# Designs tried in a protein design run: designed miniproteins, single chains, continued (2). Part 93

Each design is a single chain, and the fold is of that chain. pLDDT is the mean over its residues in the fold that is shown.

## One batch from the design tools (miniprotein)

Design m7237
Fold by ESMFold2-Fast:
Formats: sequence, structure tokens, C-alpha cells
Structure m7237 (fold): chain A 65 residues (1-65)
Amino acid sequence: HHMEELKKRIEQLQKENEEAQKSFDKAIETAYKEDPEKGKELRDRYEKMQKLIEESNKLAEEVLK
């Protein structure tokens, strides 16, 4: 069934996104400890990217309902 296949692909992408975000979070935390100014810039960019991903996920949920 197409919907079941689509659901599995979405779950895989979500898991990959979660792992990638965890990796970025740790990298930003490390950068923040070494250079607070640089860490702030990276954190701001990460938060902006996370917001875009969240908006994209909401749109996908609305389309799939």
C-alpha cells in the first residue's frame, strides 16, 4: 500500500533528522565552550534551521491528513 510505504520513508527521514540535529547540538555546545562568540553564531543558525525544519514538518502533516 502506497501510504504504508510513504509512512516508513517519513519515519526514516525523521530519525535521520533527529540524529543529525543531535550531532549539530553537540558540535555547537563544544564550539560554545571553546569560543563563546562563535558558539552563539552557530547556535543562532542552528535554531533558525530547526525552525524551518519544524515548519516543513507541519506542512507535510497537513498535506498527509
Scores: mean pLDDT 74

Design m7238
Fold by ESMFold2-Fast:
Structure m7238 (fold): chain A 94 residues (1-94)
Amino acid sequence: SAAEALAEVEALLARLPDLSVAAAEGALKRVMHLFLEMLSRARTVEEAEALARRVLGLLEQAIADETDPALRALLEGFRAAFERFAAEVLAQMR
């Protein structure tokens, strides 16, 4: 379900500060997969926008909490890529 997918995203992002860079890359790929699953179940553009905002908010929290410069750079790069991807998908749904 979308709620279960979102809960898994929250759990993955909360664990990021304790992960190696390689493990964090795997976790972020899983986050993207879960986001795509949630988007496929979104009934409206407004629902899809709310999901994208929630994931972006969780990424911003993970970046703020990260003290490892390499992990923070990975997270910032992923956030930028995610934001661009979400914007393009949402534009196509309009």
Scores: mean pLDDT 83

Design m7239
Fold by ESMFold2-Fast:
Structure m7239 (fold): chain A 93 residues (1-93)
Amino acid sequence: GEAVREAMRRELEWAREINEKLKPLADLDSPMKFTDQLREGIAVVDQALATSPSREAFEQALLEYAKANPGVVIGVMFALMVRALDEGYAAGL
């Protein structure tokens, strides 16, 4: 319904703001398979969500990881978008 779409849109907007900060840190020529980047990205996003006391701490954790691991950043960016959709869907129910 409308409430689900609005919630998903708001969470995606937040995820896009973080992804704009992650994008310049990404190694687009990474030899790592996309599926491996995505698996690692999911693990990193999940760990940051579990351990971060605030949205600011979450964003900072992802940015610091991205600076150290540029080959995985595309996976982190996709994992963040997937999490945003899931949270928006749940919030809109």
Scores: mean pLDDT 81

Design m7240
Fold by ESMFold2-Fast:
Structure m7240 (fold): chain A 60 residues (1-60)
Amino acid sequence: MEEELRRWLEEMERQLQARVAEAQQQGKLTDPEAARQQQLAALQEALDEVREYLAKLAAE
């Protein structure tokens, strides 16, 4: 059960991590551009959620 879910989450983590790195390299999260800030925040939230989900699965 957890095996397939874990693999999917790991793939999502990799993709999100790459996107976060890309966004951070180009724009500083302190940029006054709301759109860029929103995008970075959303990516970070998604990455954090994926990692939290993995931790929850491991704990339970």
Scores: mean pLDDT 71

Design m7241
Fold by ESMFold2-Fast:
Structure m7241 (fold): chain A 56 residues (1-56)
Amino acid sequence: MTEEELRRTVEQGIATVREQHPDLSDEEVAARRAAGEAAIPRHLKDQEELEKERKE
């Protein structure tokens, strides 16, 4: 997966959370976005390891 695809997934997740929990504060939403973005480099590294192992 590309970094752009991962960022899109984070944004979609946030939109879903807002829709399901409209009473969530903006600060809580911002914290979830920050956590998702912080996970992107790790997810990319995990993807690279998997590709190296399987090449599929």
Scores: mean pLDDT 73

Design m7242
Fold by ESMFold2-Fast:
Structure m7242 (fold): chain A 102 residues (1-102)
Amino acid sequence: LGAQILAAARAFKEEADKVFEETNKKIDELSEKGDVEGMRKAAEEGIQKIRELADKHAAAGTPHQASFIRREAEGYIQGLKDFADKKIAETEKRLAEERARA
């Protein structure tokens, strides 16, 4: 891989890491509140922000840089989906246990 491809990917990753961290934090906060629908919306918003960042950075680079950035973006999107699915399942289980105790 050329240094120019790695530099373009790094710029994307710095912004994507921030969106990923902020989205995960928001999902955790909504989980504590039992807001499952809010968690789903937060995940969808985070995924959309990652896609927009990928398109922005891909448009600024060469076709090879664009391909690499889009592939990296799919990793972030899958990570957000996996985190959201896990946290939603944990939250639903907790709420069901709370209802069973009442």
Scores: mean pLDDT 85

Design m7243
Fold by ESMFold2-Fast:
Structure m7243 (fold): chain A 93 residues (1-93)
Amino acid sequence: APLTPSQRAVRLLGELLARNGISAADAAAKLGIDPSGLTPIEQLVEVLIYIGALAAEKGLTSDEEWAEVLREVLLSLGVPEAEADALAEEILA
């Protein structure tokens, strides 16, 4: 079955974090999200919700502006710049 845009975003984020040795729980915890009681998919969903909330707090409204916030969050988690850039571009496609 085709993935929804939200399901695709969760998959791409999960694959990128795993490739860099970062668990969904570690990513959530570093952003101040309690990962307890959540599945790995739910932890990734909460990370994406956090990114959306952070973009909204900055007054950002476009997909491109959201992708820049995603990139900044990924860099804060220890993701290499080239991989953060690649995900930001791919997630908008």
Scores: mean pLDDT 82

Design m7244
Fold by ESMFold2-Fast:
Structure m7244 (fold): chain A 57 residues (1-57)
Amino acid sequence: SKQEELESKIKELNKKIDELDREGARAWINGDTERVEQYKAEIEKLKKEIEELKSKL
């Protein structure tokens, strides 16, 4: 169903966020401030995509 398709996409995006969050934490520990900001920006972009998908449920 359309709902199942949207839920599957949301799950995929959340997995990507978790991966980026782990990479961002590593960058933070290593003092790579520019890389931290890059991962934060990517995560916020994916969060917005999730909210758009949720609005269609």
Scores: mean pLDDT 86

Design m7245
Fold by ESMFold2-Fast:
Structure m7245 (fold): chain A 66 residues (1-66)
Amino acid sequence: SNAERAAELAKEKARELGRILGLTDEQVEKASELGAKKARELAEQGMPAEEAALKGAIYGVEKVLA
């Protein structure tokens, strides 16, 4: 589904962004989980998977940095 695709892409994007930003493995894992959940929600609301994944990944990373 579009939501499942968005969630998987968000996990990959969040992991990559987290590593680039020097987050710990634990923070990267949490960011990927939060990002996937957010991306799934956005995709279920009709957002294209690629856009939902990017917004989800950013959301996840921001949450672990705050």
Scores: mean pLDDT 88

Design m7246
Fold by ESMFold2-Fast:
Structure m7246 (fold): chain A 64 residues (1-64)
Amino acid sequence: SSVSDSLYNRGRGYLQASRSAYTQARNSTDDDQRNLLLQYGDNNLRRGQQYLDLGDRLRQLSLR
């Protein structure tokens, strides 16, 4: 459970970073900067979802 909690906390952190990056991208007037922020946001969104999914899978295995 402690490992699952750590994975959930890390996942939420990545999702928050993704949200911040998308907000910064929307406010950027530089196309190169906007594209880098969108890529950073997309990468953090995927990582966040992977950590949440891993936490769920580990929790399910630990209940056996």
Scores: mean pLDDT 86

Design m7247
Fold by ESMFold2-Fast:
Structure m7247 (fold): chain A 69 residues (1-69)
Amino acid sequence: MSEIQSTLFLMASGIYKSSGDLKMSEIFEKISDAIKNKDSKTLKEISKELEKQGYTKVSKIIQKIADEI
């Protein structure tokens, strides 16, 4: 469900922030907001950026979410 997925990515953002990974924190916060707003375009852009950075598994998950909304 999009509401659960949005919350999970927001929680992950908080974990990255507490570990000092501000870049990943910002990315996961953007994912959470895009899921909440049904913004498939933003999710696809984030998915491409994560794939470029080598986060292929996370990229595939986000792409699937983008295709469902």
Scores: mean pLDDT 81

Design m7248
Fold by ESMFold2-Fast:
Structure m7248 (fold): chain A 99 residues (1-99)
Amino acid sequence: SEIEEATARMIAQLPKFVEQVKENHDEEAIKKGVEEMKADLKKLNAPEEAIGAVEAFAEAALNEDEEKLREILRQLAAAAKALEAGDEEAAIEHLKAAA
């Protein structure tokens, strides 16, 4: 499903931005990576909640809010677990909580 593909993409890519925030604070690299991810998710017809989670992640990364970044990643992991269990409604709620 689009939610499964979007969630997997976010889990694979977003932790890399946490390391960039921690090490380099390269705002332009973070902005570019996030915009590329949003474009990819839109091509996959990802739900609006997934796009919202990426936008919230971008804001937290640019504000150097490590606690919020970790919370977003936790919610994405929970969404992935819900999808593994076949609970798409729970996955969407976790994506909403990430935003």
Scores: mean pLDDT 79

Design m7249
Fold by ESMFold2-Fast:
Structure m7249 (fold): chain A 87 residues (1-87)
Amino acid sequence: SLFLEEMKERLDRIRKEVEALRAANPALQGKADEVMELIDKAERILEEMEKALKNHDFDKYTQLFEELLKIMKEIVDKLEELRAAAA
């Protein structure tokens, strides 16, 4: 799925940004760890979405998609907090 690949690439880019911010700002390790934990949750949802597609469970896929949207919003909000604290 193009969507799932694009989401994985987006999460990888965010992970690299968070790791760079954490390395440059050791005092922000706790905030960085919060974002990383949310990324791990989003990656698990994407893995479950891939399984749902393979099993033709489109109801499960739709439910997981809604969960993904919520966690992606939390990632963006927490990333903005981390960026502001690093500035």
Scores: mean pLDDT 89

Design m7250
Fold by ESMFold2-Fast:
Structure m7250 (fold): chain A 74 residues (1-74)
Amino acid sequence: SAFRELEAKLGAAGEAFHKRLLERGEKPPQIVLDGTIANMKETVRELIRRAEELGDAATAERFRELLREIERFE
């Protein structure tokens, strides 16, 4: 389903960002996806915050796009 594809897309983007944070010696956020809209929104907001703190505008915008897609399933 489109919702499950979106959760998988968020998981993949989050994992890629997690690996980049580890390569930089940064502590990655804990990412736990439980299949709920509330959890996906919380997760993507945390990822936006961390990307903005690092000055990674492109990654932050990608996560903002994912947040907009998640909000369509409310």
Scores: mean pLDDT 80

Design m7251
Fold by ESMFold2-Fast:
Structure m7251 (fold): chain A 75 residues (1-75)
Amino acid sequence: GEPVAIEVDLPADPASLTPAQREAALRRLAVQLAELERAHPLSAAERDALLDGLAAALGVPRERLAAAYRAALAK
């Protein structure tokens, strides 16, 4: 079968981002996760792991990324 490729555009150094750049990166990640969910439905565990890992990598609260992800899914 075709391999599942998970590609997420993360900034090279999240700590160097301005608040506006970090917010833009968060929204971009939320859209990418929503597109992944539509193409390949994730289990609850996979979704939680991705949200937790990406929020930590970007330096944002998990709840903030989860809210943006839900908004992106509603499109």
Scores: mean pLDDT 72

Design m7252
Fold by ESMFold2-Fast:
Structure m7252 (fold): chain A 95 residues (1-95)
Amino acid sequence: MSVELLREDTVTTLESLGRLARELGDEETARLAEENKERVEKLEDKEALEELLNEASATLLRAAVYLALGDREGAREALREGLERLQELIEEAEE
């Protein structure tokens, strides 16, 4: 997979995470998703982008499962924890 496609997919997934957080009333987590997206747009490391896409996708799936079970608070927590982990991975990738 190309670096450009990995970056685009990661950005799109982060946009979906931010949109979902906003729909759940978590504006702070939505802002974190937006900040993470801006930082990902500057990344060129293929390995880092693959890890970020995997973590972002896993976070989205976890939140979706909680929502399917009617657990909105579980979904909010999954989004917050996932975006905090993504921020840590982005910090490592920027080094």
Scores: mean pLDDT 86

Design m7253
Fold by ESMFold2-Fast:
Structure m7253 (fold): chain A 74 residues (1-74)
Amino acid sequence: EEAEKAIKELEELNKELPDVVGPLLELAKRLYEQGNYNMATATAYTGISLALLKQGKIEEAKKYYDKSVELTLK
């Protein structure tokens, strides 16, 4: 459920910034198909963070990056 929501958010950002988040979106979808939901969510959050950083939204980007790191370490 969380992975699906994160991937959908990244798909919307991919419409505007495909060169930034495209590879991460593909990776997140592959991890989701493999049943690795935590890594799929973390990868999607990393892509969202990079897109937000490219848009100059530094604080929002940091929030998503921190969520990504928390999922990979826990």
Scores: mean pLDDT 81

Design m7254
Fold by ESMFold2-Fast:
Structure m7254 (fold): chain A 75 residues (1-75)
Amino acid sequence: ASKPLVIAKTNKTYSLDELLDHVELLFEDPEAFQEQYEEDIEKELLQQYLTENEAKELVQKLHDLGFNNIIPTLP
């Protein structure tokens, strides 16, 4: 990958829906996604940005990066 994704781990469990709100930042700018992701943990925003297949791919990438608490639940 051209940019490494650096994600701060917390004691909170993250849902896929929380990450979907900012998926464009994850794919376009992983560093910006990390910064926004930390803020959104407090706000608990839910949005849909991905198809089911894209969501599964995102979850797999996040698990590979150490986000083992991501729940692949689509509404």
Scores: mean pLDDT 46

Design m7255
Fold by ESMFold2-Fast:
Structure m7255 (fold): chain A 102 residues (1-102)
Amino acid sequence: TEEEELLRAGREAARAAIEEAKGKSRLELELMLGVARLRAGVARLVLRRNPEDLEAARALVEARAVEAALEALLEGKSEEEALRRAEEAAREAVREVRRLRA
């Protein structure tokens, strides 16, 4: 289903961000977080204009998952907890996409 594809995309993006975060400074992590937040905001604007935009839906789910993972890492949480929070954020983002289509 589209939901399963979006959740998988979010998980894959979060895993990639967690790996990229390894060895980075706190400033570099904050910059990555800022970029993820900007991507989520832009995706929401696109979805408000076209709720059926699959590219924007994927971008929102991926950006929200990355944001949650990076926030967890900045709080000193484990990679496992960062991924868990990312998966929860991806599910919330999928629910947001569905609400915009209702």
Scores: mean pLDDT 91

Design m7256
Fold by ESMFold2-Fast:
Parts: sequence; C-alpha cells; structure tokens
Structure m7256 (fold): chain A 66 residues (1-66)
Amino acid sequence: KRRQSLESLAKSLREDIAQDEKNKAELEEKLATSSGGKGLAVEIRKSFYEAFKKQLEQLEEELEKL
C-alpha cells in the first residue's frame, strides 16, 4: 500500500510549500516597508526572503520526484 504512503508524503510537502509561500509573502511585505533608513533590517529580511525562495524550489523538486 505504498500509494497511500506517497499520497500522505505529497500532502505534507504541499503543506510545507504553502507555508514557505506565506513566509515569502510576509518577508516581501516587510522588505517593502523596511526601506528608508533601516538598511540593516532590509538586508536581514532580504536574506530570509532569498532563503525561503530556495527552500520552496527544493520542496517543489522533491514533490515532482514523487
């Protein structure tokens, strides 16, 4: 019954992807509002944004392999 196991795994990966997309959207909004004298905060938020983008790509690749 591996089909059920793969279905559960795919569902979990989709949930992780959805969560990463939410985090990416939140960070993007914070990056937009952190301009104008908050150089350090902007740099930190941009680093998080790019990290989430990479994480999303990796999760989508794993989902495609299933």
Scores: mean pLDDT 67

Design m7257
Fold by ESMFold2-Fast:
Structure m7257 (fold): chain A 78 residues (1-78)
Amino acid sequence: SEDDKIYEEIVKLIKENSAKIYELIKQGRVDEADKLLEETIKQVKELLSKITNPEKKKRVEDMIKGLKEAYEKLKKEV
């Protein structure tokens, strides 16, 4: 389905950009990590707007929340 395709695209985007954000923080490039996080959330929200299934919408919204919470924890631990 189109929703499944969009969901897969969102999951891939979050995985790839999370890895990049982690490396940026490890290098002390916090401003670049912040910008990449903001851009990732923006792109995910644009893709989310195209999903019609309510259950998949909620999963993506939960992923955005989890990404933000994980990022704040990472900034305190490194």
Scores: mean pLDDT 86

Design m7258
Fold by ESMFold2-Fast:
Structure m7258 (fold): chain A 70 residues (1-70)
Amino acid sequence: SVEEKIKRLEEVIKQNEASIADTDAEIARLQAEKDLSDGKVGTLLLFLQNVRDAARGILEELKKKIEELK
């Protein structure tokens, strides 16, 4: 049913939101290390931030698609 598909998508969103929260915690850790590093951590931090932002964008789009199904 459509309701079962929506429930599955909501579970996927919840799992991905948890992953983004874990990524935010790692970004905070790397940000602290950035102030003490040769700039290598800064490059990794930038890549991680870009990946997080892309994932967040995909989740927001998925949320919009779920609202369209309701």
Scores: mean pLDDT 78

Design m7259
Fold by ESMFold2-Fast:
Structure m7259 (fold): chain A 83 residues (1-83)
Amino acid sequence: IREELIELLKELRKIAEKYMPEMVPAIDSHIETVEETEDPKVLKQVARQSLTMADLLKKVSPQEKEKLDKIKAGLEAILARID
C-alpha cells in the first residue's frame, strides 16, 4: 500500500511539474509523510488529498485526463484496501 501510494504520488508529481509547478512542494511533502508513517488514517488522508490534486490537474491539463484517471483509480483502490 505505502509503496503503491508513493508510486502514484510520483506519477502525479511528473504531471504537476509540467502543468502546475506550485503543486509540486505539496506532493513532495505527501511523499515524505507516506514514507515516515505506519498510520492508516494518515495514509487515507494523503490519498484523499491526492484525489483532489488529480482533479485540479485534470482541469489544467485535459490532455493528461487518461493518465490522471488511472492515478485516481489507483488512489481509490488504495482507499478501499486500508478500510
Scores: mean pLDDT 81

Design m7260
Fold by ESMFold2-Fast:
Structure m7260 (fold): chain A 55 residues (1-55)
Amino acid sequence: SKEDELKEFIKKKLLDKSLSDKEILQGFYDRARELGLSFSEGMELLKEVADELKK
């Protein structure tokens, strides 16, 4: 699904230690836009991935 594609994208970027927070956030916005997801949907997916990585 579009949501799964964005979740996997952001998870991969968050685990990439070579990327700055600014680069990760910009990549996230660009990918969400490409997938046709709303800002609200994208932010909820970002929160889910961040919470998963804390465990």
Scores: mean pLDDT 75

Design m7261
Fold by ESMFold2-Fast:
Structure m7261 (fold): chain A 81 residues (1-81)
Amino acid sequence: SGQDMVNASDEEAASMVIDMLLTRFGSSGGLAHYLEGTYGVPYTEAGKAVDDAMRGIGAGDIKKGGEGGKQVGELMLKGSG
């Protein structure tokens, strides 16, 4: 999953963050808490990555949204080993 996000296009990575928020976590804080609890990522680092993705998506900036989504994927990979 984290590797899939890192390897995704900017549009796909942004869409993966939106899907996670809509289907399971309900909020950026919920996703950040999941990254902290499951992957051992610092909550501040996780929250920043998710917020950066959401800010890019909300502004219609696919490159910035995708960069934030790939950062979420990188944090998942870092926490997995």
Scores: mean pLDDT 77

Design m7262
Fold by ESMFold2-Fast:
Structure m7262 (fold): chain A 81 residues (1-81)
Amino acid sequence: GVEPPEDLEAARLWVKRVESLNRAKEFKEKMLKEGYPEEEAEKISNLIYKADVAEAWGLKDVAEKYRKEAQELIDKINKEK
């Protein structure tokens, strides 16, 4: 049905937030399996979560900033391996 934009947007953002949280948790688990330190895996997964949430909110510049930060941390760890 057609609902007020405010209610529809709130519901959509809530669903995206749950999806983003699950993706971040899966990414962290993958990093731990690959031998990444727990603290770095937590930081990277948190940045991925923030990027996904920002993108869902239409804040593409903010999302890109967080994704670049996460990639820089990944690159640093991989260079230290």
Scores: mean pLDDT 75

Design m7263
Fold by ESMFold2-Fast:
Structure m7263 (fold): chain A 82 residues (1-82)
Amino acid sequence: EKEKLEKEKEELGEKAREAVLEGASYSVEAIKAAVEKVAARKEGKEDKKSEEELEKYNEEANKKEEEFRELVKKKKEVEEKL
């Protein structure tokens, strides 16, 4: 049914856009954590919290990139059925 495929295509497009925006947000947070870590290091201090946040946000950004790639692939498969 064409209407179902068109709806699935639209929903996948929305989810892909959302994944990109969330990934960008995590990348910004990772950059902030990296800056804090560098600042602490210059003062001869260890900032384990910023190090953990940097790793966490980088992992989340990577997951969102993978989610985006999968959503784009699924959208293309739906488009091929239309």
Scores: mean pLDDT 82

Design m7264
Fold by ESMFold2-Fast:
Structure m7264 (fold): chain A 94 residues (1-94)
Amino acid sequence: SKIDEFIEELKKLREKMIEAIKNGDKQAVARILREMLELAKKYNLPEELRQKLLDAISDVLQALDDPSMTTEEKIALFKKKFDEIINELKKVKE
């Protein structure tokens, strides 16, 4: 299904995002977040899921600009937000 294809593409971007955060590569992080949004447009996600993805992206960007957070905490927040989105997508599929 299109949702299954979207989930698989998001999982590939997850790995790239973790590496970008580890390396402090803010330009790569921004590029990957744009790729996630373009995938959401390509797969024509329902508005509710699109809003959840936008909210998750906003939270991650805010955390990356927080000088009090460690790299490990930033990665943990990204993983949490990402897993929440994947679980919502799986509920639509199931």
Scores: mean pLDDT 79

Design m7265
Fold by ESMFold2-Fast:
Formats: structure tokens, C-alpha cells, sequence
Structure m7265 (fold): chain A 94 residues (1-94)
């Protein structure tokens, strides 16, 4: 189960509270890996190495997509950037 694998990654990293939240987030099948990682990063300071392992497990387990370490690192950078800048999507572009 993807949730179990993600939990193991966080537990090995010494982040049991992040593991618990990740399981709760993964119980909603409508959530994307990006949405899950954003919620985790809002509440916990998680090392990029741990985030890469979690992202790879989410993409492989939920979507059957395998990504390289470099691709995973770029995705994590984008997620962190979005969190710093906030989401301020205006409804309608004129």
C-alpha cells in the first residue's frame, strides 16, 4: 500500500507526525502528490532527501510513473516555491 510505504519513509527519517498526516492525506484519493507534499511542508520541516523518496513512492504507487532523482528534486523545488509565494490565483484572466 502506498500509504504504508510513505509512512515507513517518514518513520525512518524520525518524522512520525508527518507519517501520520501523510496517511490521513492519502485516504483521500482526489489529492495529488503535489497537494499532499504541500500540506506536509506547511506543518513540518522535511529534508529534501525524504521528500524525494516520498514523491517517488507517490508517483510510482498511485500513477505508475517513475521519475529520476533530478526530476523529483525539481518537483520538490517547485512545491517549496509555491508555498513561499502562496497561492493567489485570480479567477479569470482578462
Amino acid sequence: MVAERVEEIFLKAGLPEAAELARELLADPSRTPNAILKELLKRFDIPTSVLKEVLKELLSGLYGVEVSDEEAEEIIKEIKKELKEGTSKGIDVP
Scores: mean pLDDT 76

Design m7266
Fold by ESMFold2-Fast:
Structure m7266 (fold): chain A 87 residues (1-87)
Amino acid sequence: RETVLEVARRLLEVAAEFYEWQIKKLKDEIDRLKAEVDRKVADGSITPEELAAAQAKIDSLKTQIKNYEKEVEDARRAAEELAAELA
């Protein structure tokens, strides 16, 4: 059946897909937070503290997305290198 290298390549592909799913979830959370901020700005109900907190949360989520994008790239690269060795 599968060799150790084939199993390793498959696990790297699964890891990349997992990180891509996490990125999608984080992007959806950013969109939700932006929509909430826009609604509160339109209503005039947002405080400067709420705006600053929302911006800090969005910035934090963007940083997490960048970190996961790197993990996807690293995992995809490692999987491609293993695939090249197996070919």
Scores: mean pLDDT 83

Design m7267
Fold by ESMFold2-Fast:
Structure m7267 (fold): chain A 95 residues (1-95)
Amino acid sequence: LAQARALIAQGNAHIDARDYEKAVALYDQAIELARDDPELVALALANKAVALFHMGKPQEALELLDEALELARDNRVLRISIESMRNVILTLMGE
């Protein structure tokens, strides 16, 4: 789990650098390591969705956010954060 969290942090650094493909790869590695932790998988999926949105894949991003919300249903704070990300993407898409 510590390694999965470190991969998410590295992915976030690549988002800041606008290296979205590398960020996606790091989040995918984090998801594989965190398979038994649905909240950590939800966090990685939500961050991957942000990267995909910046890569011009908003529909795929929204699908990942919906999956992340389902996994995070027992964590109110995480659900609020994911819903906020979803609303930002919908607003930027003109919906």
Scores: mean pLDDT 84

Design m7268
Fold by ESMFold2-Fast:
Structure m7268 (fold): chain A 73 residues (1-73)
Amino acid sequence: MEEKKKKAEELKMKGHEAADRGDLESAIAHYEEAHKLAGPDDWTTLFELAQLHRTRGDEEKAAAYLAQAKAAK
């Protein structure tokens, strides 16, 4: 479990770096992988995925991730 948490944190950092440079596709991919490792209660990653999908114009996925983030909080 600890190694999965460490890898999830590394993926979150890569996602943040991708988002900072405007690479929404890479940012989403990294955050999705981080969420898969961190588990369903990782509301912060879910919230960031919701924002990225909204920025990309994928309102359906954005709404789904936002609902999951609110439920996990």
Scores: mean pLDDT 79

Design m7269
Fold by ESMFold2-Fast:
Structure m7269 (fold): chain A 80 residues (1-80)
Amino acid sequence: MERLEELEREVEEAKERGLAAAKETSREAAVLYTAELLRLIGIQIELELEMPSLDPEEQERAKKLIKRIEEAIKEILKAV
């Protein structure tokens, strides 16, 4: 389960960086929050692909993390 903890941390860091960049108005900031959005989408895809190989408790953790990713993406897009 070390990997789920790592992914949970990556999601929070990507959300924080994406929101910080979204508050800027520069072209460089647009590149930064786009990169963080792609990172979040990549983690979601990885979790969905890994889902069948996880035990039931890990599947529930992964589902909660996917929901958190979807919420983070919406917050970043709303901040732009």
Scores: mean pLDDT 83

Design m7270
Fold by ESMFold2-Fast:
Structure m7270 (fold): chain A 103 residues (1-103)
Amino acid sequence: MIDERELDGAMALMMGSVLLISLKNMQTFDDEKLLESAPGVVSLAETIGKLAEKLKDDPETVEQIKKMAREAIPLLEEIARRSTDPVTRENLERAVRILRETV
């Protein structure tokens, strides 16, 4: 039973790292690339949130997830502010709301 929590923890940390790398790359993206990438960011945020809920009994792993969420939120907000596409902004603002519920 401990093995499933270890796997969920590793997956959450991996997905958090992918999210942060993706957001740093997205800072250089034009509106077309942002529109294509934004649904993937929402999917990552939703999966991280679900994994954080599963791992609520592991405070050390949850704190690392929360730290990654705290780093991701300002990057998401900055990308959303500079985006001219309302669909992209809605998707990125949705990702922010999901991650804020995680921290």
Scores: mean pLDDT 83

Design m7271
Fold by ESMFold2-Fast:
Structure m7271 (fold): chain A 94 residues (1-94)
Amino acid sequence: SAELEAVVAEARRLRDETAARLRAAGVPRHLFSEVVGELELLIRELERAKSLEEARASLEGMIAWLREQAARHPELAPVLEWTVAGLRALLARL
């Protein structure tokens, strides 16, 4: 659906910007790979989603995971809070 395609496109933009921000922040490579890898998995889930309900569930799960990462790794918090805000804005449009 056009709505799901728009969700995938925005999720890809958020992934790319998150990767750029983590790089600029000098985040350790293993934490960078974990965060970007999970966002890549989210994009694959969204590409396979059959409904807006499935897309919503995937976005909510990612928001919860990113908040947990920000709590465990304070050095990630500024970037991950930006990513969470973007994902919440995307979720609000569904």
Scores: mean pLDDT 90

